# Designed miniproteins, single chains, continued (3), part 40

Each design is a single chain, and the fold is of that chain. pLDDT is the mean over its residues in the fold that is shown.

## One batch from the design tools (miniprotein)

Design m9361
Fold by ESMFold2-Fast:
Structure m9361 (fold): chain A 105 residues (1-105)
Amino acid sequence: MMSDMERLEKAMNLLKEAVDQLVALLKAKGYDDLAAKVRKSFESAYKAAKEYAAQGKLNEARLIIGTTIGSLKILIAVVKRDNPETQKELDSIMDKLNQAESIAS
């Protein structure tokens, strides 16, 4: 049986991978300012989630992760609408976000 902490760590790692891929894609499309904002927002959220998890506040850590995933899904929908050629790459990123959300819940 996977522990709640192990599930959170796995979800955080998948979220990090998804953000790394999204930032790379945004930069490739010339959205450098947006890529920087996504990275900064993620680093802040990731630090907060890790701090809550270290304190045993797993529900707070899950809330931070879930909120971050929700915001990224909205951003991905907008980027996909404006850049339909990125659909395959964004769908791959979305799959990682869905996996992270499922594991964290």
Scores: mean pLDDT 87

Design m9362
Fold by ESMFold2-Fast:
Structure m9362 (fold): chain A 88 residues (1-88)
Amino acid sequence: SLGDEKIREALRELARKYLTPEEVALFDALMDKLPLGLVSQFLTLLGAMRAEGRLTREQVKALAEKILSMTEEEARQFLVELGRELRA
């Protein structure tokens, strides 16, 4: 839908803010595989980690590749755990 395309573009703009062009391509793949809500959660967590100085380029790539290797349910559980770690 038009709404989904608008959300996709907003997520892409957010990704460009925190990620390299190569990493943005990984997020395009995530948006094809996962619900946009999960991709949005992942970008929000990456933004929080970067703001706290916790995030390296290697970690972004590793996290994105790990999520791409998961089922939707595994990805959902992983993001919940990652969010919990950030709040601790």
Scores: mean pLDDT 73

Design m9363
Fold by ESMFold2-Fast:
Structure m9363 (fold): chain A 76 residues (1-76)
Amino acid sequence: SEEEERRRLEESRRIAAEIGREWAEYVAPADEIDRLLAAGAPEAEIEELLERARREGRNFAVFLGERMLAKRKAAA
């Protein structure tokens, strides 16, 4: 039971690390878009980043990025 408990603990830690890594990768394109928007980057550069994210299948980051871009356009 001690070896079994230790293995479960190590597996839990590996799973947590993997979730953290996947989350960071999952939101990275949206964070980059937010940074570009804050820096006043041209819409064309942001649209190019969105297109790259779409090609990579990062649909949630695309959704967030499109929302951020729309908000900037509404504020202009």
Scores: mean pLDDT 77

Design m9364
Fold by ESMFold2-Fast:
Structure m9364 (fold): chain A 91 residues (1-91)
Amino acid sequence: MDLELAIELMERGIRAAEELRREEDEEKQREIVERFVREAIEVLRRLGTPEEVLKEIEEGLKKHLDELIEFLKGVTDEQLARARAHIEAAK
């Protein structure tokens, strides 16, 4: 179960990175990453992460949203392909 949730989080991250790579509008890039943060917090909640820790993570990610956008935009096609291959191998 924990492995399935970890895979789901990785798949959501790959999707966000792919969407960011294709999007040139800064406002839409922000929306993509904000959606990913909400989805990541939901996955972490399902993994049993305490609400206090979830709040701290969410506040930290929102405070550093621009850095998170830059990080995800920096993910290469090669890194995305490798991540997908690892996910498929784990199924």
Scores: mean pLDDT 78

Design m9365
Fold by ESMFold2-Fast:
Structure m9365 (fold): chain A 80 residues (1-80)
Amino acid sequence: SKLERLIELGEEVLEHLKKENAPQELIDRVELAIEEMKKLSPEEAAEVFKQLLNIIKEELPELKEYLDEVEEKVEEIMEE
């Protein structure tokens, strides 16, 4: 399902943040957001995910290129 693919992509972002030694507070926020996304429709989950990606880009600008690619993948999932 689209929701399952969005959650998988969110978990990949979480793993990437852990490998990059992102602040624990940011990691905790991402984990919470993923759990909330599991309760939403695919359309609502995609909007929450895009907002989350923007928050991460503001806190970790060095990851912008990676997160822009993730956002493009979110749009691709939603167009299927």
Scores: mean pLDDT 86

Design m9366
Fold by ESMFold2-Fast:
Structure m9366 (fold): chain A 85 residues (1-85)
Amino acid sequence: SKALEEAGRRAEEEARESYEEAKRSKTVEEAIGAVLRGIGGVVDGAIEASRAEGLPFSEALRYTTEAARESLEKGLEAVKEKADE
């Protein structure tokens, strides 16, 4: 489905950008903010795909979450590394 593929692509790109921002952040608060923006992209993408294709939100969310998972997990690790300061 085009809407799911597009939502997954955007979620992955946004999560990757959020990871890069978190990694470059100088404070824990900035790194957390970056990860939260990445999570927001996953949720927003799922809402848009669900509405566009009449899919259950849970299915769309699973798809965008899976697409973004690796980058979001790396972002969380960057937050943890900064919290050790």
Scores: mean pLDDT 84

Design m9367
Fold by ESMFold2-Fast:
Structure m9367 (fold): chain A 98 residues (1-98)
Amino acid sequence: MAKTLEEQIRELIAKQDTESANRAVTALPFLIAARNDKLAEEVIKNALPFADFSDPVVRVSLNQAIAIAKELGNDYLVDLINDVLANREAAQAKVKAA
């Protein structure tokens, strides 16, 4: 009767706002550890671009997700997370520098 973690995460992704995206990203280490690679990929592609990377909780969750993915040999998810992070950091740097 309680919503599953998977249902809760998909609802957060569907909202496409920063607060919901940040909450979805905090579940990412758990999803990767649980071998839920499909939902982890959905979070990285659809929630992570809306997340606030200046938030320390988001950055800590991403660092944990990367560490777990590396331990599990999932280089694809590591590369995907790093690509989104690099693109968002570049965009934020340009806005602040301009």
Scores: mean pLDDT 76

Design m9368
Fold by ESMFold2-Fast:
Structure m9368 (fold): chain A 91 residues (1-91)
Amino acid sequence: SKRIAEALRRAIEALRAGDTEGAVEALGELLRLLGEVPEAVGLLPTVALAIRYAKEGDLEGALELLRTVVRSLAKLGVLSEEEAEELLRLA
C-alpha cells in the first residue's frame, strides 16, 4: 500500500512537472508493484496505457488514467481513503 501510494505520487508529480522520463520510470515501478497485488491485476492494462500516453507526450491523458487507477485502488482497499484523497488532490 505505502509503496504503491509513493509510486503513484512520483508518477503524478512527474506528469504535472512535464517530466516524461521520470513519469515513465515511476509508472513502470507502479506496474511492477500492482503485478504483486492479485486484487489490482485488472488495473495493469490501464497503467500500461498511461505509460504509452506519457511516452507519446499526452501527459494529461496519462494523469486522467492515473485518477481512475487511484479511485479503483481505493475501492479495492489497496489504498487508504486518506492516500487516495491526497493523490487525487495532487493530480
Scores: mean pLDDT 88

Design m9369
Fold by ESMFold2-Fast:
Structure m9369 (fold): chain A 83 residues (1-83)
Amino acid sequence: RIEELVRALLAGDSSAVTPLVKEALKEAFRRLGREDEAEKLTFTPIKSADGTKLYKASVTPTDEEVNLMAELIREAAARVAAA
């Protein structure tokens, strides 16, 4: 699932950003024992002039969840690139 969203994003579909972040965070919450937080998580991507991606969430993730989310996306991107 995360790999499908990474493929869509790499193909130029920027609408995949929010679903990708949401799915990766849900997996991070699951890995860290916060599955109930995953169910109520909403996330809105915001572009910046500097090319830095900003996000607004209705539920604030922990540093561990954000770091694991980034790791999961990076690993999925590597798998997509290898396929």
Scores: mean pLDDT 70

Design m9370
Fold by ESMFold2-Fast:
Structure m9370 (fold): chain A 97 residues (1-97)
Amino acid sequence: SALKEQLEANLAKMEAQIDAALKAGELEEPTARMRKALAKGLAEALYLYAQGKPEEAMQVIISTLKAMAADPSLTPEQRAEAERQAKELEEELERLR
């Protein structure tokens, strides 16, 4: 769809900006990896939300945060924060059911 193509183009631009910042030494590799994962998850979630699938959109964000919490290349603080955010969103999703 046109929306999907636009979101994919915006994601590619965002990923290119993150890669440029990483190569310039403005970002550490774990932070760049985290930002790319979040950008991809947000693009997918926005597409699902626009299609009238808010629960599936929330599940994508939860899955993205859980993957970050399990990524040993991220800092312990980044992993702990991702785990907390995932649990909060899972509880919110259960309340909406």
Scores: mean pLDDT 84

Design m9371
Fold by ESMFold2-Fast:
Structure m9371 (fold): chain A 78 residues (1-78)
Amino acid sequence: SLEEQARQILKKGELMASMSFGVGDLAIATGNTVSSLSSEEEGQEIREQAEEMAKKSYELGRKILEDSKKKAEELLKK
């Protein structure tokens, strides 16, 4: 059914987005660990880089979810 196909699109999008969100979480965790082993100046720069990487990964995850939702909605409109 079209409903089944739409559900599969959403499920795939959720899994892909979950991976992207996980990468962002790992970036923050790794940045905090490396920062703790560095000087204050170096640690601040590392934290900034980790935060930027995480933000980009979270943004990608949101886009994946949005694209999947749009595809599912377009499928159900026909």
Scores: mean pLDDT 87

Design m9372
Fold by ESMFold2-Fast:
Formats: sequence, C-alpha cells, structure tokens
Structure m9372 (fold): chain A 67 residues (1-67)
Amino acid sequence: MELTEEEKKVIDAAIELIKEYGFSGVTIERIAEKLGVTPEELRERTGLTESQIKALAYEKIMEEKLK
C-alpha cells in the first residue's frame, strides 16, 4: 500500500522515537510533539493507529539494518 507524505513523516518520527526510547516509547503524544501538532490532529491526518505506526516504523528500521 502506498503511503502518503503525511504518513511517511509520522513513520519517520516514530523511527526516531524507537532509536531514542525503544519500541514501547512510541506514543501518539510523542509523535505529535516531534511533528509540532496535537495528538488529536495527528489521529485525524494519518488514519493510522499507534500500533500500526509502531509496526511500520519497526519494519523500516529492520530493512535498513539488513543492507
């Protein structure tokens, strides 16, 4: 499935959070802070759940590690 530019920014913020705090440290609140938006705005803009964002961010990190 093709990700929007908005969703890609959300996933990139989540990747940074995983590197900094670990997988359990990824929350909608922290992602919103990194993007300069409210948690409510983030939910409206992406359509992705916290669990989906975590999964997509983790997969992208693993792909980069396998280079």
Scores: mean pLDDT 76

Design m9373
Fold by ESMFold2-Fast:
Structure m9373 (fold): chain A 69 residues (1-69)
Amino acid sequence: ATQEELEKAREEMEREQEETDEEAKEMEEARKTDPSKTRDMVLEEASESVELIGAVVKKRSLEKELKRQ
């Protein structure tokens, strides 16, 4: 693992967080406009959350590898 890889993982995590925040806003608007769309929005939010978790796990793994070097 390298410091450059950790920086890239941090940037990916920030981008995934922004996408998750945007999806949450869309879900809130859908609930106000048409509650029947809530099911599809929940599935989309869950998908984005999985990608964010993956980015966080990758960043932490790289941090541990750098500490061992």
Scores: mean pLDDT 73

Design m9374
Fold by ESMFold2-Fast:
Structure m9374 (fold): chain A 65 residues (1-65)
Amino acid sequence: SLEILLLSEEEQIEYLLEKFRNAPNESVALAVIGELKKLGATERALEFGKTLDEKKRALVEKYLS
């Protein structure tokens, strides 16, 4: 992979993590989890989930653990 593509993927992961934190409902949260999983960002999403409220942490653990 090109270095620029790796950086843009990193920025996309950061964007998706923030979108997950601010997800207005469970349907949007699950869609974002699916995109993070496609990017192989499972470990990072689990770590980020530790900084969130109980409901969102539970969703990450349920679908990415």
Scores: mean pLDDT 77

Design m9375
Fold by ESMFold2-Fast:
Structure m9375 (fold): chain A 74 residues (1-74)
Amino acid sequence: SLEDLIEELVELLKEVVPEGAESFEKYLRELKENNDTEGLILAARLVEWEARRLEDEEVSERLIRIAKEIIKAA
């Protein structure tokens, strides 16, 4: 579900960028509560763009996968 994908994304972000994870979680949850499909797609694309800059290829691939699934589910 979209909720499960957001939760998976947030948990991974807490490991990689803990300072930004909490504010981004709040932002994603607000977008979901408001049924802001366009906002969710933009947020997921932002995750894709940032993930491509990471040195950890496994983490990068996992973030990109989750982001693409959120775009598909939105």
Scores: mean pLDDT 82

Design m9376
Fold by ESMFold2-Fast:
Structure m9376 (fold): chain A 104 residues (1-104)
Amino acid sequence: LDELAEKIVEIGKKYGLTEIGEKVAEFLRSLNLSQEEVDLAEAIAEIARVTWGLSDDQYTLVLAAILLHLHLKDFESMEKALKAVREGNLKEALEILYDAVEKA
């Protein structure tokens, strides 16, 4: 999760959302997910990456959205974030993930 969190911070910096990116990254680092849950999330994100032709930044946000859903059970926020990523709206996707974290 630390490597994923670092990538989220860099995406936040790219889109002028440094504080939001840092807060999402901090929450990701705090997740107590099993290895099986992480492996499942990575497998689903990889299928999405190959099927949709995702960039590295898009893949990062998809993986973060799936991991956050596994912890928060917030399918609606995950679905909204995945839609934003697929549409190329990475700033919006990060803001959706931040909103989900703040509601937790």
Scores: mean pLDDT 86

Design m9377
Fold by ESMFold2-Fast:
Structure m9377 (fold): chain A 66 residues (1-66)
Amino acid sequence: MSLLELRKEYYELYNKKEYEKALELLQKIIDMLEERRKTLSGVARLVGDKELAELKELEKELKKKL
C-alpha cells in the first residue's frame, strides 16, 4: 500500500472517530517514513523530516483523545 493511500485511510478513520485504529495506522506511517529517511539525502530527506515531524505532532494530539 502506498504512503498516500495510508494517509487517506488515516484521515477517513479520524473523521469516523475511530481514534484507536487511526493511531495504529498513523504509527505505521511514521515507521515507514523513518525507515525511508535512512536512505534519503539532500532535499528529499529535508522534505521527509518535515513530513515526519508533522505526523508525530498528529500522533501526540490523537493520543490525548484516547
Scores: mean pLDDT 79

Design m9378
Fold by ESMFold2-Fast:
Structure m9378 (fold): chain A 73 residues (1-73)
Amino acid sequence: SELEEEAKRLAEGAKKTAAELAKKYGGGEPKVTVEVGEDKAVVTAEAGNVKLKATLTPDLQKVEVIINGKKVE
């Protein structure tokens, strides 16, 4: 439940970020997918050519930003 709550919060943030990036780089409304497992959650937000992927584990949060098919650091 704690991981599910954190994933939901992260999904809301990812949706907002994807929407803001879509305004800058040209895209549609963000579509958010949340997959919650026992010890891992994956949040993906996509808006046209903008894609955000965040992976949550008990020990780590990893976020990847992809714009126009290229990973942004």
Scores: mean pLDDT 72

Design m9379
Fold by ESMFold2-Fast:
Structure m9379 (fold): chain A 100 residues (1-100)
Amino acid sequence: MKVVLSPEQRRLVDALYELAKKLGIGKNISRETIERFVHYLSTYPEEVIRASDLAKALKISVQTAKELITLVGLLGASLGLPLTETLTKADFDRLLALLS
C-alpha cells in the first residue's frame, strides 16, 4: 500500500522505526506498517487512540497495535512529554509538532 507522508510524518516514521529496532519492540513491525500507522493517526477522529480501531484499520494484530502505541509513548517520553497509560490524538499531534 502506497502512503504519501508529509516531512513531519516521515521524520516520525524514521524515529519510531529506529526506536523499535533499538528496543527490540515489535521485531516484526515493518517500516510500511509504521507509515500506515502514522498516516492513519494523522486523520484519527477520536480523542483516545484505541488498539482495536488501529488493528482493524491497519489489518494488523491487536498486539502489534499495542506495541505501536507503546512506541509513540516511549518516543514522546524521550522528548520530554508525559508518559501516560492512554495515548490521545492530542499527544500524537504534539509529538508531530516537536518534529516539525
Scores: mean pLDDT 78

Design m9380
Fold by ESMFold2-Fast:
Structure m9380 (fold): chain A 86 residues (1-86)
Amino acid sequence: SFEDELIKKLNAAKTIKEQLKILEDAEKSAVTPEQKLAIAVAYYYLGKYLLLAGGEKHAIVAFKRADKIASTLPEDLQLQLKKLTP
């Protein structure tokens, strides 16, 4: 699935810059609202990870991208995002 391939790419990345690049490229290729939801979830969890690891600047970028994508989603998917990112 789109989610499985995204997760594989993120796990294979050696640096935070590579992870952000993977998510940026995924945003450009995303077609469906469900694919955009998957990317928003990934940015959110990356942001949380980076914040805990002391990477505040990159965490801010990740959260800002997650919020921007979330704001474009229909209400039903926004509710699903909240359930996936408690």
Scores: mean pLDDT 82

Design m9381
Fold by ESMFold2-Fast:
Structure m9381 (fold): chain A 72 residues (1-72)
Amino acid sequence: SSMEEAARRMREEIERVPGVRRVEVAVDSQQGRAYVVVTAEPEAAERAEREARRLARKAGFDDVTVLVLPAP
């Protein structure tokens, strides 16, 4: 589906940010919501969050939850 494709594309693009170690994306098309969990090095955290919000908005989501976890 287009929502599954959007989630996959968002995951792939965020994964390309240097210092990002893991990305999980879930979308709720009925509510227009995107949920993104990123595990990243401290130096990459702000860029990863910004990129996740930008990509979700570009895909049509105005309600975006981004959680950034520190890499161990």
Scores: mean pLDDT 83

Design m9382
Fold by ESMFold2-Fast:
Structure m9382 (fold): chain A 66 residues (1-66)
Amino acid sequence: SSMDLLLEAVELGKKGKIDEAVELATKALEQGVSPLTVSRLIRDAMMEGYYQAAEALNKALLKVYG
């Protein structure tokens, strides 16, 4: 599902695989995942100290809605 792509993107971002995380998060957004859902995951990643995951999700939002 598109949500599974987004969750995989978060895990890749946590591992520092930023480019791969951006690609999967972008596909999830294009397949209909809400930008609000992505924004919540960015907040959660920032609160937990996963800054590379937050960076990847922000880059995906900018590619689709920037």
Scores: mean pLDDT 92

Design m9383
Fold by ESMFold2-Fast:
Structure m9383 (fold): chain A 97 residues (1-97)
Amino acid sequence: SEEEKLLIEAQKVIDEFQKEFDKVMASETDPEVRDKKLLEIGEKFAQKLHEIIDRAEKLGLTDVALWIYVMGATFARLVAKKTNNPELGKKLLELIK
């Protein structure tokens, strides 16, 4: 189904972001440099999620769009918690909208 394709695509984006996030968290010891790198990576992935959400909305799949937004918001919250930087999480969330 079209719904299933959109959800699979969104999950792939989240999984790819998770891998890049884990790499930065493992390699970068300076919180300021780390968070700057995470924002740059996050901007790219948030943009991809936004495009999938927009496609879902244009197809009238409002529940799918909402679910993808929740997936992205959940990951933004996790980033904020793991980095102890709520402003970073907020910026990522705004990019998904």
Scores: mean pLDDT 87

Design m9384
Fold by ESMFold2-Fast:
Structure m9384 (fold): chain A 62 residues (1-62)
Amino acid sequence: MEELYKKMAELIKEGKFYRVVAYAFKLLIEKGLIERSDVEEEFPEATEEEKKLAEELVEYVS
């Protein structure tokens, strides 16, 4: 959690955290926890590091 929190804070400072959130929503849809219709935003292309951070977040809450 400590390392995850630090990575999130850095992405927030860089204005890139929205990509992690977008990818996390995509993963939640794939898991059936939310529906595609619940998300109005397009999913921007995330880097591999942003995807890994999103995967860690989704696994932690699911």
Scores: mean pLDDT 66

Design m9385
Fold by ESMFold2-Fast:
Structure m9385 (fold): chain A 83 residues (1-83)
Amino acid sequence: SPEELVRRARELLEEAFKNAPKEYRDMALSAVDGAEAALRTGDPEGARNYARAVRSIVEEAGLTPEQKKLADEAVRLLEEAAR
């Protein structure tokens, strides 16, 4: 379900950003909250925009290859939830 995809994406991002600067972690998780709210209110375009925002944050955060793999998987799940 979209709800399960968002939940898993949040878990992956929390792990990926565990040791990243707090600002990037907070931005990424806030965008996931936005995607979840958009899906709940029937706004898949808004959810896609938030998934795109997470992708941008992931690219800018300077994550290690291992952390980026987790974050890239999370972005994929958000994009799947938003279709």
Scores: mean pLDDT 87

Design m9386
Fold by ESMFold2-Fast:
Structure m9386 (fold): chain A 76 residues (1-76)
Amino acid sequence: GSDIATRVVRELRRRSGPVPPEVGMAISNAVIDASKQGKSDDESRREGFLAGSRKARQLGDDRLSRSAQQLADEYG
C-alpha cells in the first residue's frame, strides 16, 4: 500500500477529525498517480491533500476542504 497516502489521510484526520472514505480514496488515487509520475514524497503529499480538498468540497464539507488545502500549502 502507499505509505504516503496513509500519512496524508492521518495528517488530515489529526487536523479535521473523521475523513470520509470517498475523500480517502481520492487521496490514495492522487498519491499513487503522482508516485507513478516520479514525483517526490512532498509533491505526492501535496497532490494527495489537493485531491482530498477537491473531493471534500464536492461532498459539501467546506471545513475539511479548507484543512486539506492548508496542509497542501505546507508541502509546496
Scores: mean pLDDT 86

Design m9387
Fold by ESMFold2-Fast:
Structure m9387 (fold): chain A 86 residues (1-86)
Amino acid sequence: DVIKKLYEEYGVPPTFYLQGKRDAEERGVDATYEELASLEDEDGVIVIDGVRVSIYDQIAYLLGILSVEPHPRIQERIERLRALLE
C-alpha cells in the first residue's frame, strides 16, 4: 500500500498523495505534471507562493499522479527527488 509506505518511511500524512491522485483524475496526468513543472526552480524543486514544497510532499503528490496512469518522466522525477533524501 503506497499510502501506508509514505507514512511509515517518510512520516508524511497521505494528504498530498490523495490530492495528486484527484488532480490527475480531474485534469489528466500530463496536464497535472506540466503545471507542476512550471513551478520548478533551477534545482527542480517545486515552489508555490515563494515557499519550497518539501521533498517528501512532492514525492507523495507525484506518486498520487502515477497511481492514475504510468508516466516515465514522473517516475524519473521521483527517483531524482529520492536521491536528495539519501
Scores: mean pLDDT 71

Design m9388
Fold by ESMFold2-Fast:
Structure m9388 (fold): chain A 68 residues (1-68)
Amino acid sequence: MSPAQVEQRAQELAAQLRAALAAGDWDTAHAYLAELHELYARASPELQARLQPLVDDVLAALGAAGDA
């Protein structure tokens, strides 16, 4: 998978995660988070830096949902 494909997949996973949270589907949201974390862990440090704002965004959304 190219860096561009990894970034695109990460964006798709983040969108699916946010949709699951909006639907109240916490189990599905956690499944997408696990896939996103695995993708991030396999990425180069430079690609991790590019993905960091996306990861931070989904973690903030999860934190807000967990507090509700």
Scores: mean pLDDT 80

Design m9389
Fold by ESMFold2-Fast:
Structure m9389 (fold): chain A 84 residues (1-84)
Amino acid sequence: SAAEAALRIGLLLARATGAPELEELARRFAELLRRALEGDESAREEAAEIERRWLELAAPLFARLSAEERAALTAEVRAIVAAA
């Protein structure tokens, strides 16, 4: 499912960056995405805000990763998306 894939990706990226806030946001985003897919418009709006916050926090952390670490993460993310 899309929500399960989002959770797996979010947790993978949070672990790679070592930021506990990203793990919390990833879990909340996945729950809100599930509710939004079920037609909860308020969850859709909240999910968009959490995604924005996640990107703000994640971008500088990803920039600090090595090219090899980024390539490995990209491959794992693509595998999760392909399996979803």
Scores: mean pLDDT 83

Design m9390
Fold by ESMFold2-Fast:
Structure m9390 (fold): chain A 90 residues (1-90)
Amino acid sequence: MRVEVGIRATDPEALASALRTAERIKERFPGARVEVLPDGSIRLTFEVEDAIEAAREVLRILGQDPTVVSAAALPLSEDEVVIAALARTR
């Protein structure tokens, strides 16, 4: 099963925090590929046996980041879950 995590950061301070959070996700899922996109978003992609359990763990890690103001998981198929998160400072 595939998990894709997108973290959109709206400012440089949120981007720095989101990069630390992406590193924590990568520590939990060592096979994760991390990409920083030109629009200030971070994408992680990885393969797991249980995408729903992995999504729950990712949402827990995202919830520990005070700059992450929203995060949601959406199953696209039986084999694919996308998690979208928004990071910003206020």
Scores: mean pLDDT 84

Design m9391
Fold by ESMFold2-Fast:
Structure m9391 (fold): chain A 100 residues (1-100)
Amino acid sequence: LSAEQQEELKKMQARIEMFARAAALAKKLGDDDAEEAAKQAMIEVLLEAADSGISLSDILAAIDSAGASIVKKEKDPELIKAALEALDYARAELEAYVAS
């Protein structure tokens, strides 16, 4: 990876972590519109990274790193579970997009 791609991956990881946590909180609060908006924003970040020429393997590694970061920082098991489920959903959408 170039230095520019490494910086972009770091920014992408931070953004998807933020959106995954936002989706988890929205789900806990019963805000279906906010949950869907956060999930969609996360997918858009991942698709932008793929379209910029970052490899699928590097993007998937960044998703895994975001999940590990959430597990380390979050203390509520329900929020951890919901955030990881949001990341898994975004991963599946990315893989479907790249396979098309």
Scores: mean pLDDT 86

Design m9392
Fold by ESMFold2-Fast:
Structure m9392 (fold): chain A 60 residues (1-60)
Amino acid sequence: EEVRREEIRADAELAQEVLDFYEKMKKTKTKEEISNEMKKLQPEVQKRRADRRAEIAARA
């Protein structure tokens, strides 16, 4: 129901934040450090998806 809409928005926000984060990191950090952040973000994104879902459902 409404949770689906909220999840879609949350996913879009996260995707944009990740892209912005990478762009900022590239300006200050080396590719090696960015690669480490990328690998770390990959599993975090999956967990955040579940966390966001739970947060949205229980945020009442």
Scores: mean pLDDT 71

Design m9393
Fold by ESMFold2-Fast:
Structure m9393 (fold): chain A 72 residues (1-72)
Amino acid sequence: MLSEEQRRAMELAEKAWEAYEKSGGDAEALAKKLRELGFSEEEAERVAREVAETKDPFERERTIQRAVMEHL
């Protein structure tokens, strides 16, 4: 089962990918949000690239979720 910290990370990841979707797929908007969470520029760019290459919205959200949990 997910801990409260993992659940919170998932919620933050969901907000990050929603910001990406609402910006019309702007990788810079996603990278900016990830940097606010403590990601380096290189890490933020890598995650944004993976999300941009993912066509399924659900998998995009999961990619961000995984990256956030690994970085925390």
Scores: mean pLDDT 73

Design m9394
Fold by ESMFold2-Fast:
Structure m9394 (fold): chain A 73 residues (1-73)
Amino acid sequence: MTAREAAEKALEKAKEKGYTTIDQAMDVAGEVMRELKVSPEAAREFSRAFMEAVQKGAKTGIEALEEALKLLE
């Protein structure tokens, strides 16, 4: 599974559960990556994109995941 696919699944799950904070989005993303056995390389690529989204001013977990998806394209 690619970093982009992991980000898409994390965004779906965050929206489903109503998680809005950056910490909640990170927790969901970690859970998704563990469940789907994402490679360490893809996990690092996702984490890099997610952190870049936060540094660029994403205010919610959903915004950070949406921006990470754009950065992974």
Scores: mean pLDDT 79

Design m9395
Fold by ESMFold2-Fast:
Structure m9395 (fold): chain A 82 residues (1-82)
Amino acid sequence: LKFEKVSGDGEVTVEKSDDGKTYTVSNTGNSPVTVKITADKATKVNVEKKVLGKNVSSKEVTLNGEKEVTLERFETYVITVV
């Protein structure tokens, strides 16, 4: 998976786990930020949304091509390849 900041005044950090299966995408800034996620092939992932370190949602999604997501302040997405 590839992650790219496309708009917004927020600050985005992307961490990849040592096994390459989990990506942690965090907005560390004070404003929303929009991130583009690119998958070169159909990739099944579990997406956990966290706010201030607490899980608020979890959903399994298939990513194929480009998808944009907006992270508000304090939001983190933990994306695990299934």
Scores: mean pLDDT 81

